# Designed miniproteins, single chains, continued (4), part 56

Each design is a single chain, and the fold is of that chain. pLDDT is the mean over its residues in the fold that is shown.

## One batch from the design tools (miniprotein)

Design m14060
Fold by ESMFold2-Fast:
Structure m14060 (fold): chain A 60 residues (1-60)
Amino acid sequence: SKKEEILEAVKEGLRRVGDQIQRLLEALRKDPEDEKKIEELLEEAKKVNEEFLKKLKELE
């Protein structure tokens, strides 16, 4: 259905944004002093993405 196609497109968009954020944060990881904070930010970004996907599933 068109609704399913739109929901899949939104999920794909979120995946792309998540991948971009991860790459940008990983680029900062070259400084050992920032490694722990970058790891915490990556974990937080993952949680935000998972929570958003859970809310999208409620529309299905």
Scores: mean pLDDT 76

Design m14061
Fold by ESMFold2-Fast:
Structure m14061 (fold): chain A 74 residues (1-74)
Amino acid sequence: ATPEQLLDTLLKAARELGVSDEDIEAIRKEAQELMAKGASPAQVIAAATSRIVRLLKSQEEVDKLNEALHKAAA
């Protein structure tokens, strides 16, 4: 999977967990800026994941986000 595909999967999972469209768009822009600056796929996904985790309200939601990422990376 490309970094863009992993990011799209991550943002889709975040939206399903109740993250707002405004926050999704902000995280996408931040990730695109990191990619433009030459950040590695791992750095981009880690940064986006960290931002989303701060918006989630429970460990169960965090676990669902991690499952979506793991499935996309396989």
Scores: mean pLDDT 78

Design m14062
Fold by ESMFold2-Fast:
Order: C-alpha cells, then sequence, then structure tokens
Structure m14062 (fold): chain A 67 residues (1-67)
C-alpha cells in the first residue's frame, strides 16, 4: 500500500536524523498496514542494532528474510 511505503520513507528520515523512537513508531505503523513489508522489518532491525539491542535486531531481520 502507498501509505505503508510513505510511513517507511518517514521512518528512514527520522532514523537518519537520530530520532530512533520516532523511526520505530513509523516502521511499526507501516507494519500494521502491511505486515509483509520486508523493508520495514529490515529498517526496524537496523534501528535496534544502532541502539545496541542485537537480539531484537536479529529477530526483526529474521522476520524480513521469511517474507
Amino acid sequence: MLEANRLVVKGVKAFKEGNYDKAIELFQEALKLDPTNSIAWKNLAEVYKKLGNTEESEKYLEKALEL
């Protein structure tokens, strides 16, 4: 859906600006609209990796790879 893709773009921008909480929120909203969006799962994994949460990062990356 176009709206899910729009949320992913906004999430990436928030991530680049260092606003990790906003990035997580936007990627989660995108996944509520389209849970098969592998790009949103990969971006969630990258945010959690940046925060030092490797277990959560690996979990989301595995979810992206299953799609």
Scores: mean pLDDT 83

Design m14063
Fold by ESMFold2-Fast:
Structure m14063 (fold): chain A 81 residues (1-81)
Amino acid sequence: LEEEIQRAAEKAREDWRAAGYTDEQSDNAAKMEEFAVRYRKAVEEGNLEEARKYIDEMADYAAKLLPAVVDRTLARSRARS
């Protein structure tokens, strides 16, 4: 599990950095992916209480990323309009 989490987090960090996001934003994306993997495993094991905890953590990191994603999307749209 930890190795799978590390691998998923590393890939997410790499992908977001390649997309032009900051290191901080890429780290938040990696954390979101870590909790996504933990959520999937908790559901697979039937541990719904733990799954709810991980989905809440994932939502918190997603909320931190949303303004940056929205800002970049709007900036691209405005530049072309």
Scores: mean pLDDT 77

Design m14064
Fold by ESMFold2-Fast:
Order: structure tokens, then C-alpha cells, then sequence
Structure m14064 (fold): chain A 61 residues (1-61)
């Protein structure tokens, strides 16, 4: 869980640096699939973690 959250945060930050914007829903699902594959957490858990982080990031803009 913590490892998945750390990776999700890194991938979101990397996306923002490379694209100058937050990910779309489709891009967010692809990031969640990468987190799931690399950490072994279920896709639904990875997606929930990254959606929560994205919501917090949007609130900070």
C-alpha cells in the first residue's frame, strides 16, 4: 500500500512535469495499471490511490 502510493505519486508528478497538466481519465487508468503491475496491488486499489492523489492535486491548483 505505501509502496504503491509512493510509486503512484512519482508517476503523477512525472506526468505533470512532462505534459504540464494533470492526466486525463484514460491516462490515469494507464498509470494505475503500471502501479498495479510493478507493486502487485490489485488494479482497483491502485486506481483508487491515484484518483485520491489526483483529486488532492486538483484542489491545490
Amino acid sequence: SMEAAELAERLLVRHYILHGRLPSDAELEEIAREVSRRTGVPFEEALRIIREMLARARASL
Scores: mean pLDDT 82

Design m14066
Fold by ESMFold2-Fast:
Structure m14066 (fold): chain A 61 residues (1-61)
Amino acid sequence: MTPEEAAEAIRKAADVTPEAARWLVENMNDEQAQGLAEGIRDVTGVELTPEAVKGGLRLLA
């Protein structure tokens, strides 16, 4: 999965502002990224790894 595909899935699951995405990239650990990936899967049906979530958030920041 590309970072661009991950960013699109994150946007579909939540109204993430660039400021929120930047804060999450700076403060989120791998367990929190896993929790976000599971939430995105439950809302959008897209399965993301924690690494893909971080990559998508970097694009949204």
Scores: mean pLDDT 79

Design m14067
Fold by ESMFold2-Fast:
Structure m14067 (fold): chain A 107 residues (1-107)
Amino acid sequence: KLAELFRRLAEHVPTDRAAAEKAIDELSDVYAEEWRAAHPDLTDEEVEALREGMRNVLLAIRDQLPDEDFAEVAREVAEEVEKNGLSAGEAWDLFYRKAYEKLQAKR
């Protein structure tokens, strides 16, 4: 479930890199499948490129953002998914915005 994946990110980013990367992989899969359902004209290759793109962006954010800040953002997104029933795309957009707001605040 989407909220569970964001909770796993919040728990594992500061403590277990391999478990955090596995949660990133699973989250990227959920996003790609939802994107395919919304855009049925996409090829398997295009869906795979979207999955890999999301995975790479999440890994880049993880490398640039302190573990505590990344975990905080992931926890906030998990709470919003549980409260408001966000789609994978909506949850990703919220995560991306919150993460980059934290990155920009450090400049």
Scores: mean pLDDT 78

Design m14068
Fold by ESMFold2-Fast:
Structure m14068 (fold): chain A 56 residues (1-56)
Amino acid sequence: GSGLSIEELIGRILRLIGEILDLEEELKKEPSEELREEIKRLEEERKRLMEELRSL
């Protein structure tokens, strides 16, 4: 485990959500498998951080 505080975990989750939303906007302009895979990776990372937050 990362020893991150609840506040730090929330901050990281919010940043990831923002990045995902930006990439989804780019995907709407230009369909791309690379963008879909990047969004998927970031959503999996967000999921992991949310699970860490839940475990606290």
Scores: mean pLDDT 81

Design m14069
Fold by ESMFold2-Fast:
Formats: structure tokens, sequence, C-alpha cells
Structure m14069 (fold): chain A 88 residues (1-88)
């Protein structure tokens, strides 16, 4: 797809995430964030990749960033709460 479209990279990353290809998903979400640092969905989904990999501190950071960009994002709030429980 378009390598300069952050939303398209997020959609591709989501597909790899659903397939359990965490390293490929991570790379695509990181590339999306590099193109558009304000893409809340990219930060949310990168948080989910880290959460699924058991990297809860990294997951927390990205969920916090997603919520800073979009304070009404319930998925980011849910991810933040769950990551915090795992670190407590």
Amino acid sequence: ADPNDADELVAEGWTYLMLGEYEKAKELFEKAIALDPTNARAHLLLGRVYDLMGKYEEALKHYERALEIDPDNEAARWGLEKAREKLA
C-alpha cells in the first residue's frame, strides 16, 4: 500500500497483530508514528503489541501517549488500566 500513509501502515500493522506477527506489527506501527506522531490509533496498537509481548512498561507508555492525543479514547483508557494492574 502507500508507504507514506500513516493510516494505511496502521491498517497493515493491525493485520499482522491479528496474525500474531508481533515484530512486523511493531515495525509498521513505529513507522506510522514516525510519519504522524499524533496518530492515536498507532500509539494504542503499539501499546497492545507490547502488552501481548509481556512488555508492560512499554505498553503503559504508548497507552498514555494515545490518551494524551485522544483523551476520550476508551480503548486506550482500558489498555492503560490493564497495564497498570500488571505492574502493580
Scores: mean pLDDT 85

Design m14070
Fold by ESMFold2-Fast:
Structure m14070 (fold): chain A 78 residues (1-78)
Amino acid sequence: MSELERRAIEAEARATLVLMRAYLLGNKEAIELAEEAARLATEALRKLRAGAPEEEVEKLIKEAEELIKKAEELLKKA
């Protein structure tokens, strides 16, 4: 497994866990951020498997990771 594939899979898993927690806590902003992060991580995996350039895939992964951090921060403050 490549490093990019590993990061994309980890981002998808983290986004899912954050989404479940956000839903349980009723934090709408965290739900929206986690849903977008999951979408971006899934798109990154799809593009990687389709042979898209690594730079394009890495950009999507970085955006997903950033949204996950923001959602996690919101949930820590709740």
Scores: mean pLDDT 84

Design m14071
Fold by ESMFold2-Fast:
Structure m14071 (fold): chain A 65 residues (1-65)
Amino acid sequence: KVIINGYGRVGRLATEVAKEFGAEVTVIEIDPNKAEMGVLLGDITDKELLAKAGITGADLIIIET
C-alpha cells in the first residue's frame, strides 16, 4: 500500500506507475482545485486523515517537497 501526498501532474504520474506495479494507492491533496473523486482532501500532517488513508498498513509514503 502506497500513500502519495499531492495530486498535481507528478502525483498523477506517481499514482499510475504505482498501480502498474500492483500497488494499492491512496492520494492526499490539500488544494481543493486538484482534489477529485477518490482523492482525500486535507493536510498530510493531520493524524485523523492519515489514519483514514490507512497509514498503519502503508508500505511506502511519497511526500512532495
Scores: mean pLDDT 72

Design m14072
Fold by ESMFold2-Fast:
Structure m14072 (fold): chain A 86 residues (1-86)
Amino acid sequence: MKVYRPKPELKAILEEVGITKETYTEAEIFEAILKYIIKQKLRDPENPSIVDVSNTPLGKLLGVDKIDINDLTPLFEAIDKHMTEV
């Protein structure tokens, strides 16, 4: 199983959900990002499939204002650029 070290901006987001590790599997990183979204209450009240990340550290990391939880491919691609395989 491949393990990754998050870059500083991604690491800060992971620490926001209370997890402090040096390395993560890809699945653990994505699970932590989903926990971050839930904890910060970023889901659109009118359309719960849309996550508004505008003006958040996560939105800055991804370079997007909104994420569709029914299509996580752009999220996965953006996060992959902010982690290093160990």
Scores: mean pLDDT 76

Design m14073
Fold by ESMFold2-Fast:
Structure m14073 (fold): chain A 85 residues (1-85)
Amino acid sequence: SLEELRRRAQEAIERLKEASKKGDVEGFNKAAQELANIIGEFRRLGTPEARQLMAEAVRAMQEAIDELEKKVGKPVIVVLELRVP
């Protein structure tokens, strides 16, 4: 359900923020992959609410990447593949 995906997205975003603040690259990659999977599910739903939640998740990912780069002192390249059939 959309509600379940919203909850999972929020949990993944919180883990992502925590990992980025700590400079935990391994934890960041794990949380980023989970969030990318959830973003794919929002895209699959295609409703206006799902698209809004997808945009919020993408923004949170971008903010977390910026914070991680500042913490580790080097650029981090994260590629989000949102594949459509």
Scores: mean pLDDT 78

Design m14074
Fold by ESMFold2-Fast:
Structure m14074 (fold): chain A 60 residues (1-60)
Amino acid sequence: MVTFEATFPSLLTAIGAALRVIGDVPEAKARVEGNTVTVEVPDDEEAIRKAREVLEASKA
């Protein structure tokens, strides 16, 4: 399992990012703590790539 962390400008942005990851990678687990999103992804190259891209695209 691979873990990614990203910090966002606000709690609402963080929640939005977590929901996008779950929508695109339903096997992933997302946690929101303040402005930080922690995503745990199965050790699968496609899932890892998608989760990373969604998190990066969600930074605003």
Scores: mean pLDDT 78

Design m14075
Fold by ESMFold2-Fast:
Structure m14075 (fold): chain A 70 residues (1-70)
Amino acid sequence: MAPLLDLEGAVELFDQRIAADPNDAQTYYLRGVLLEQLGRHEEAAQYYEKAIALDPDFTDARANLDRVRG
């Protein structure tokens, strides 16, 4: 099977970061990137939207949101 240990560890770390600081746009963006790598595009879009809501100038989050919705 494909190695998922690194992705699982990263998801857990991002969940902890969101719990500690729910207003960190970068953490939402990175969680979206992981969800996208897992093929969960709808959930990734939701996290990119959260990142953009916290930081409207987050160019990478907007580009990724456009890609998963386009």
Scores: mean pLDDT 77

Design m14076
Fold by ESMFold2-Fast:
Structure m14076 (fold): chain A 88 residues (1-88)
Amino acid sequence: SEKAKEAARYALKGGLEAVKNSKTIEGVTKGTAGALAGIGALFDVEKGIPVSKSSLEGAGEAAKRGGEIAGSEEGIRYGELGKKLGAE
């Protein structure tokens, strides 16, 4: 439960950093996808709805990819952390 929440928070943070630093529509789109997946997972965990490991990993991967496109080290770092914790 706590690791799922942390994974979701990192995906949200990474996605937001990607959006903040993006100069392209692609970077904003990928960052937004990661951030929305992260916040959705947080809401689900708080409501007691199960969130799959693959969904948490996917949220982190989207945030990481957004960070890569945006050239955001923080977006990449948070996305990787979300992906790693989601896999646990």
Scores: mean pLDDT 83

Design m14077
Fold by ESMFold2-Fast:
Structure m14077 (fold): chain A 71 residues (1-71)
Amino acid sequence: RLIEEARRAAEEAARAAAAGDLEAAAEANERALRILEEIYRTEGEEAALEALRAMRAVVEARRAEIEAALA
């Protein structure tokens, strides 16, 4: 539920960043963080950490592609 929404928001942020739309990426990241806070408040710390790990995996995969394109 909320964990899946957080993952989708992170994926949208990663997609926007890859497209060069840093403003849209920042907005999607803000939404992902808000969802993460809601998970923490409603489902507890362990659920929030699980969501954070899922979000981080998405961001790391896209960051690797951006880093490869840097040069």
Scores: mean pLDDT 74

Design m14078
Fold by ESMFold2-Fast:
Structure m14078 (fold): chain A 55 residues (1-55)
Amino acid sequence: SMEEEFEKLLEELRKLLEEKGYSEEQINAIVERAKQLYEEDPELALRVMRHELES
């Protein structure tokens, strides 16, 4: 499902941000914004996250 894919992408995003040296507070703020985007437009949120993780 889209929700399962989103949860997997969130886990990958958290790992990427940790590798880049972001703090737990910063990571949580970014994740919350991603969740807000998913509530507004799930398809856009998935496309944006896939693009970020491909970079």
Scores: mean pLDDT 83

Design m14079
Fold by ESMFold2-Fast:
Order: C-alpha cells, then structure tokens, then sequence
Structure m14079 (fold): chain A 94 residues (1-94)
C-alpha cells in the first residue's frame, strides 16, 4: 500500500472544500494508471470543487500543460476516476 506522502505526489492543486477521501481516491487512481502504463510517469491531477456533488478533475503533464478535464461525482470510485484519466489521455486537448 502506498503511503499518503507517496500518493500526494500525484496531486497538484486542490481548490475548494474537497474531502480527503476524494483526494486519496484520485491519487490512487492515477498511481494505478501509471503502474499499468509507465510512459505516463510525471502526470498530476488538479481537483476543483464546483458544487456539493461534483469536482472537476484536471490532468496535467510533467511540464505543467493541461491535458484535459472532466467533471466527476465527489464520491467517484477509484475505477471511475481511472476510466476518466484514460479517456483524457486518449483524447487530449489539441
């Protein structure tokens, strides 16, 4: 199991009142994506709380460029977040 300190390296900016559990699930999801696809090392997630039910997940590359963003439920599972990350990697901003 990854330590909280090791998982925090996958999280960039956190804006608004986001539960620690949501932040930890996002970090774990990106950690698993990178473990499955080592070429994606250096990616980070920014999280922005937009309302009581939703957060915006923004995927950032190692150079600080935005790859894309997706709206997710605040209670999204690790698997749902992993699928969102994969979708953003497959369809990056041009």
Amino acid sequence: MKTKEELKKYIGDVIGDIPEETIERAAEALYEVVKENPEYKGLKINLTRVNDEEVVLTLIDKDGNIIGSKVLPVDATVEEIKEAIKELIENPFK
Scores: mean pLDDT 80

Design m14080
Fold by ESMFold2-Fast:
Structure m14080 (fold): chain A 76 residues (1-76)
Amino acid sequence: MDWEKLAKLLAENAEKLLEQIKEARKFAEELEDEELRELALRAVELAEKAVEAAKAGDAEETARLLEEYARLGREA
């Protein structure tokens, strides 16, 4: 995966992505299934941190967080 290109794209769209992530968090908090809610909240947290890291110019941390996000999806 081209982490540098993805990190740059996330940084360029950070404001819009963070707003969408806030809406996703609200949706996740409203899920009735506790297991799905916890999983969704973890995914939202990782996505938010990845966007913030990309905004800060930390491509390595962005890659690490996105890899954790992908791993979470595989274990779900």
Scores: mean pLDDT 78

Design m14081
Fold by ESMFold2-Fast:
Structure m14081 (fold): chain A 81 residues (1-81)
Amino acid sequence: MAEEAAREAAERIAELLRSLGFSEEEVERAREEAYRYFLRAAERVGAELMLAYVRVGLAREQGKEDPAEREEVLARLAEAL
């Protein structure tokens, strides 16, 4: 699960960067770095919670945040860390 979750999180970051106008080369490098980072994060807090945090963070960057989901994920992340 950790590898799948890290890959999914990295793809979400790649999509965000592409939407912000970064080049495909920059997006690819950022995706690889994000994959390594999120793989370690998933091992520490669990794949499910890590993906939820990434989703909430990306929703905030896109201006589509869900306040209830954000509060729940942040509380669970704080307990895990």
Scores: mean pLDDT 75

Design m14082
Fold by ESMFold2-Fast:
Structure m14082 (fold): chain A 72 residues (1-72)
Amino acid sequence: LAQEAAERLESLGYPEVGKAARDTLERLAKEGVPEEVLQAIADALIKQIEAGHEYTPEEVERIIRRAAEVLT
């Protein structure tokens, strides 16, 4: 999941955003957030970036963390 999300974001031209997404998703998985929740967050984030949204690595970390808090 985390590695796949990073590879997809890197292919879109956002390697630093991909790294932030991977690191944050891996940390949340270790904290016990369910894989299906993390997958939904990753898919939504990738869709937003594909739609032209630009995020910094710091914004990506905050977005993923906030989404996990709302969904758990």
Scores: mean pLDDT 81

Design m14083
Fold by ESMFold2-Fast:
Structure m14083 (fold): chain A 62 residues (1-62)
Amino acid sequence: SAAAEAAARAAGEAGVAAARAGDEKSLQQHENQIVRAYLDGAEAAAREAGARMHRAAREAGL
């Protein structure tokens, strides 16, 4: 759904910000939100959001 896709993108953006700030707790919360969006049918958006977040976490040394 459009709502699930929007939720995945928002969680991805927030997750990238959390990773850059070194906020592991918020990073995990946003990862859970992305997984939920995936299960709600926003698979492509959730996969892209997760990839961006994980890349940012890796670059931040998390």
Scores: mean pLDDT 87

Design m14085
Fold by ESMFold2-Fast:
Structure m14085 (fold): chain A 60 residues (1-60)
Amino acid sequence: SPDDQAARLLGQVAILAEQGKSQAEIAEELGISVETVRRLLAHYKSLSPEEQEALKQKAK
């Protein structure tokens, strides 16, 4: 579903950021804009720790 795809993308952005990749590197790797990466990271950081862990598990 579109919601599942969006959740997976959010988890992937979070994992790549934890690996030390820059916003530009994440954008290039995932084929999205730097603005989208910035927005997704801001959204991820606003979530509870439980929701953050669930998203990272989903993105594996």
Scores: mean pLDDT 82

Design m14086
Fold by ESMFold2-Fast:
Structure m14086 (fold): chain A 99 residues (1-99)
Amino acid sequence: SALERAQELAREAARLAEEAARVAAADPRSSEEFAEYLRLLAERLREAAELEDPWEAEIELSLAVMGLSVAAKYAPAEVRPLVQEALDLANEAANLLAE
């Protein structure tokens, strides 16, 4: 189903955001606040992946997409590809539920 596929995409997006947070935390050019922001986005994506209501899942994914868009804009070069991939997957998940 669209919901099951969106949940799979949200879980993978959460994994990538978590990895981005880990890389950001190890990068002296990145603020601690930025790494924490990525961890919060990963948590939101993980929560969205557990939602059984497509409407609630779409809302939570849309909020995560907005947050990831901001993160991608300010991400250092080493973190940016992970954030961009998480954004692309989260956006695909949200679009699957928009029908």
Scores: mean pLDDT 88

Design m14087
Fold by ESMFold2-Fast:
Structure m14087 (fold): chain A 61 residues (1-61)
Amino acid sequence: KEKSEKLVEEALKKAMEYLGLDTNYPSNEEMEKAIIDYLKKKGNYELEEILKIKIEEAREE
């Protein structure tokens, strides 16, 4: 569980770096919200799919 959460955190930080967003958020939920808000504003479905893939990949450990 702990290791899974850490992998999800790393995946979220990678996605935020890819989008050019700040990675200094206190929780995974805050990072997810920031990414979703950014993608929704831009209407970028491609990046939304990338995030989904990275999270699933990290959780399948």
Scores: mean pLDDT 67

Design m14088
Fold by ESMFold2-Fast:
Structure m14088 (fold): chain A 66 residues (1-66)
Amino acid sequence: MVDEEEVKLALAEIYIAVGKLTYRRTGDKEGALADLEKARELVKDMSPEVQERVNKWVEEAKKEIE
């Protein structure tokens, strides 16, 4: 069976990577931040541990974008 939590974590990592790459390549801060927010929304109904992990990744990515 496909693990929903594992799939959502993988997708969150992809959104964060895409957001960082978008900013680096285009300078589109708004679009990059939107991709980071999609990662957070994707895991909003998951365990607190998963949410904390993704929030940490988003905060680290924001430092690169801001």
Scores: mean pLDDT 79

Design m14089
Fold by ESMFold2-Fast:
Structure m14089 (fold): chain A 62 residues (1-62)
Amino acid sequence: RSEDELIEEIRKRLEELGVSLSDEKIREMIKLIKEGASAEELAKKFGIPLKAARAIHELVYA
């Protein structure tokens, strides 16, 4: 799927979890995940709940 579609899916999932992030932040997270970042590292770096970071990580590899 396209990067724009992935960003939209992630944004919607985060909104359901009560988290709001800009498209630029979401794009940065996708890049870091593809570079090998763990969900724990994302949660710490972006100040989001681990549950949200895990959901993003799962969506990038789906």
Scores: mean pLDDT 81

Design m14090
Fold by ESMFold2-Fast:
Structure m14090 (fold): chain A 100 residues (1-100)
Amino acid sequence: HMEELKAEIDKIIENTEKKREELVKKGYSPEFIDEVEEGVLDLALATLRVIAENLKDDPEKQKRIEEVIEKIEKSTDRNVQLRAILALLRGEYELAEELL
């Protein structure tokens, strides 16, 4: 159910925040960490677009995934972007919409 997936995603985000803090303590700039994460997110979004393109026989689902991708790109919060991407990668586009 959605509650279990939400809890899993929350733990992933919490661990990501802890890793960012550890990298800053080791002397990496927040800007450098953000640049690396930006590259990873770009690759994830490109992958999701390819998945959406392969859903040509399900135009409603394709459209919903594309709309969620656009909302992720417009978000200024990295953790919000990551939560939505993790939900989409699980095929849970309704949950991804909720997390935005």
Scores: mean pLDDT 84

Design m14091
Fold by ESMFold2-Fast:
Structure m14091 (fold): chain A 80 residues (1-80)
Amino acid sequence: SMDDVLQQVFDIAEQLREGKISPEEAIKQIQNLIRENNLSDAQIQQLIQALLQWGHDNKDKKVFQTAVELQQIWHDERLA
């Protein structure tokens, strides 16, 4: 379900916030979630928006910037 996917994305965001993973690793893990769950374009947009909001709400610039980069990758090259 999308709720399960979003929970996994927020767990990745928390690991990034804590410095347990790099932004590059966070993007790779999120791309793997998108692929493994066969997310639609609408669901990918929802995921990216949720991650941007999480970074904003938690005042975490690194998570926010990582979400912006993920959105740019999605717009430029399409997440598979």
Scores: mean pLDDT 86

Design m14092
Fold by ESMFold2-Fast:
Structure m14092 (fold): chain A 83 residues (1-83)
Amino acid sequence: NALEALKKGVVAYFKGDYETAIEYFKKAIEIDPNNANAWLLLGKAYYKLGKYDEAIKYFQKAIEIDPSNEVAKKLLEEAQKKK
């Protein structure tokens, strides 16, 4: 269930366990690849790990699915500044 994977990923993310969060967000995307929020959360977890190239890639995916997502656009700009 994509929602259960997302919830587990969010819990791991807020505990600072970004590697576990990434695993669960990837599982959510495997189930529902059109979930823009799952791509956004995956990018945020990579950003927290300092993996800015991966963060940029996943923020770009979130924007492709939901072009109105201003949070993803702002996070993309911030990740690009770190490159």
Scores: mean pLDDT 88

Design m14093
Fold by ESMFold2-Fast:
Structure m14093 (fold): chain A 76 residues (1-76)
Amino acid sequence: ATEEQIELALEVLEELYAVYKETGDRSAGVAKLQEAIAAHPEMTPRQVAVVADAFMDGYENGWSLEEMKARARERL
């Protein structure tokens, strides 16, 4: 991935994390991801999958934002 693609993916992940911490609600995080995909049609399927995976695994395992970002960076 390019630096810009990595930065976009991490910014989207930060938005999902903020919603998750505020609500504790998986469905709110998923809704935010759908908004981000609509706003950024340039996102590749790989970027979407990596962000979704990092967020969902982080939600299930109680990861910090930095742990989710580390997971996403490793897979991009």
Scores: mean pLDDT 79

Design m14094
Fold by ESMFold2-Fast:
Structure m14094 (fold): chain A 86 residues (1-86)
Amino acid sequence: TEKIIEEIAEHLQKALEALEAGDIEEALKHLEEAKKKAEELPDEEARERILKALEEAKRAIEAGDKEAAKEALLRAGQALAEAYEK
């Protein structure tokens, strides 16, 4: 699962960078890729928590709330780290 975890982390980072740059389309693309990879995670609790945070980020981006979107992306990253890192 290490590659899936790395891919999710990479897409979260790129989504955050795109959002900070004001590139909403790029942010949504990376968010969608992170969601696809998160669906492959073996732990149900971690998967559900991460997917929920990603869905919150998507809704915030679509609503134009950059601050809420950044917070949701950070929550997704924290959930990933708590589940699969020390």
Scores: mean pLDDT 83

Design m14095
Fold by ESMFold2-Fast:
Structure m14095 (fold): chain A 64 residues (1-64)
Amino acid sequence: MLSIEQAKEAIDRLIDDLHSAGYSKEEILEQVQRAIEFLKKRYDYSDEEVEKLLKWAKEKIDEL
């Protein structure tokens, strides 16, 4: 089972990879949202965990 901490590490890497590839903040957010939806389905995270993860990811993208 992928922990929330491991999910954050994976998302952080995804954000860095997409940013380095020249994607816009809007494009990065769209791809991160899709990745979080996939993780929710795969690992059965609660709605609260998904909302916290998405909020954290948005804050990371805004700091780019």
Scores: mean pLDDT 82

Design m14096
Fold by ESMFold2-Fast:
Formats: C-alpha cells, sequence, structure tokens
Structure m14096 (fold): chain A 60 residues (1-60)
C-alpha cells in the first residue's frame, strides 16, 4: 500500500460527500459545508494515523 493510494481514496470520499450531502433530505444545505469540512479534517487525521501505523508495522 502506498500513501498515494490512501490519499486518492480520501479525495474520492471527499468528492462523494460533497455530491451526496446536498442531495440528502436529512441535511440542510446551510449545514452541508461545515459538516463536509469537519469530515475532511477527520479524514486528514485518519490518514496521518494510518501512515504512522504503516511505518510502525514496517519497523516491526
Amino acid sequence: MTDEEIRKIIEESKKRLEKEAPKSPYIKPENVEPLVEGLKESLELMLEGIERAIERSKLR
């Protein structure tokens, strides 16, 4: 697994969230942007954690 592959998955997930969130009847359009931004930050933190875990696994 490469960091580039993980980044692509996260970027695709962000794009899907931007497309799906406005179409969701449960989320008001006004709340879409702050929710998407919060989720993007969470995904960035997850990416950092995953990268560190992978490096630790290689080091043993």
Scores: mean pLDDT 71

Design m14097
Fold by ESMFold2-Fast:
Structure m14097 (fold): chain A 66 residues (1-66)
Amino acid sequence: NAAAEAARAADLAKMGELSYELQKKIEWIRENISDPEEYQKKVEELVKEFTEKLGIKAPKISAPAA
């Protein structure tokens, strides 16, 4: 089962990378978009893209006060 353990570790690493990329993109939006309407739109687009990449269903992201 070394192969199964290695595959699981690789999947976790990939998910970690995707989560980090999502956080970096949200951070960029926060820094570059001050309008809450545009902020919410961009965040929703990112969540949709990353949900599809992960093959899971993510909860809806709301844009709190910036």
Scores: mean pLDDT 69

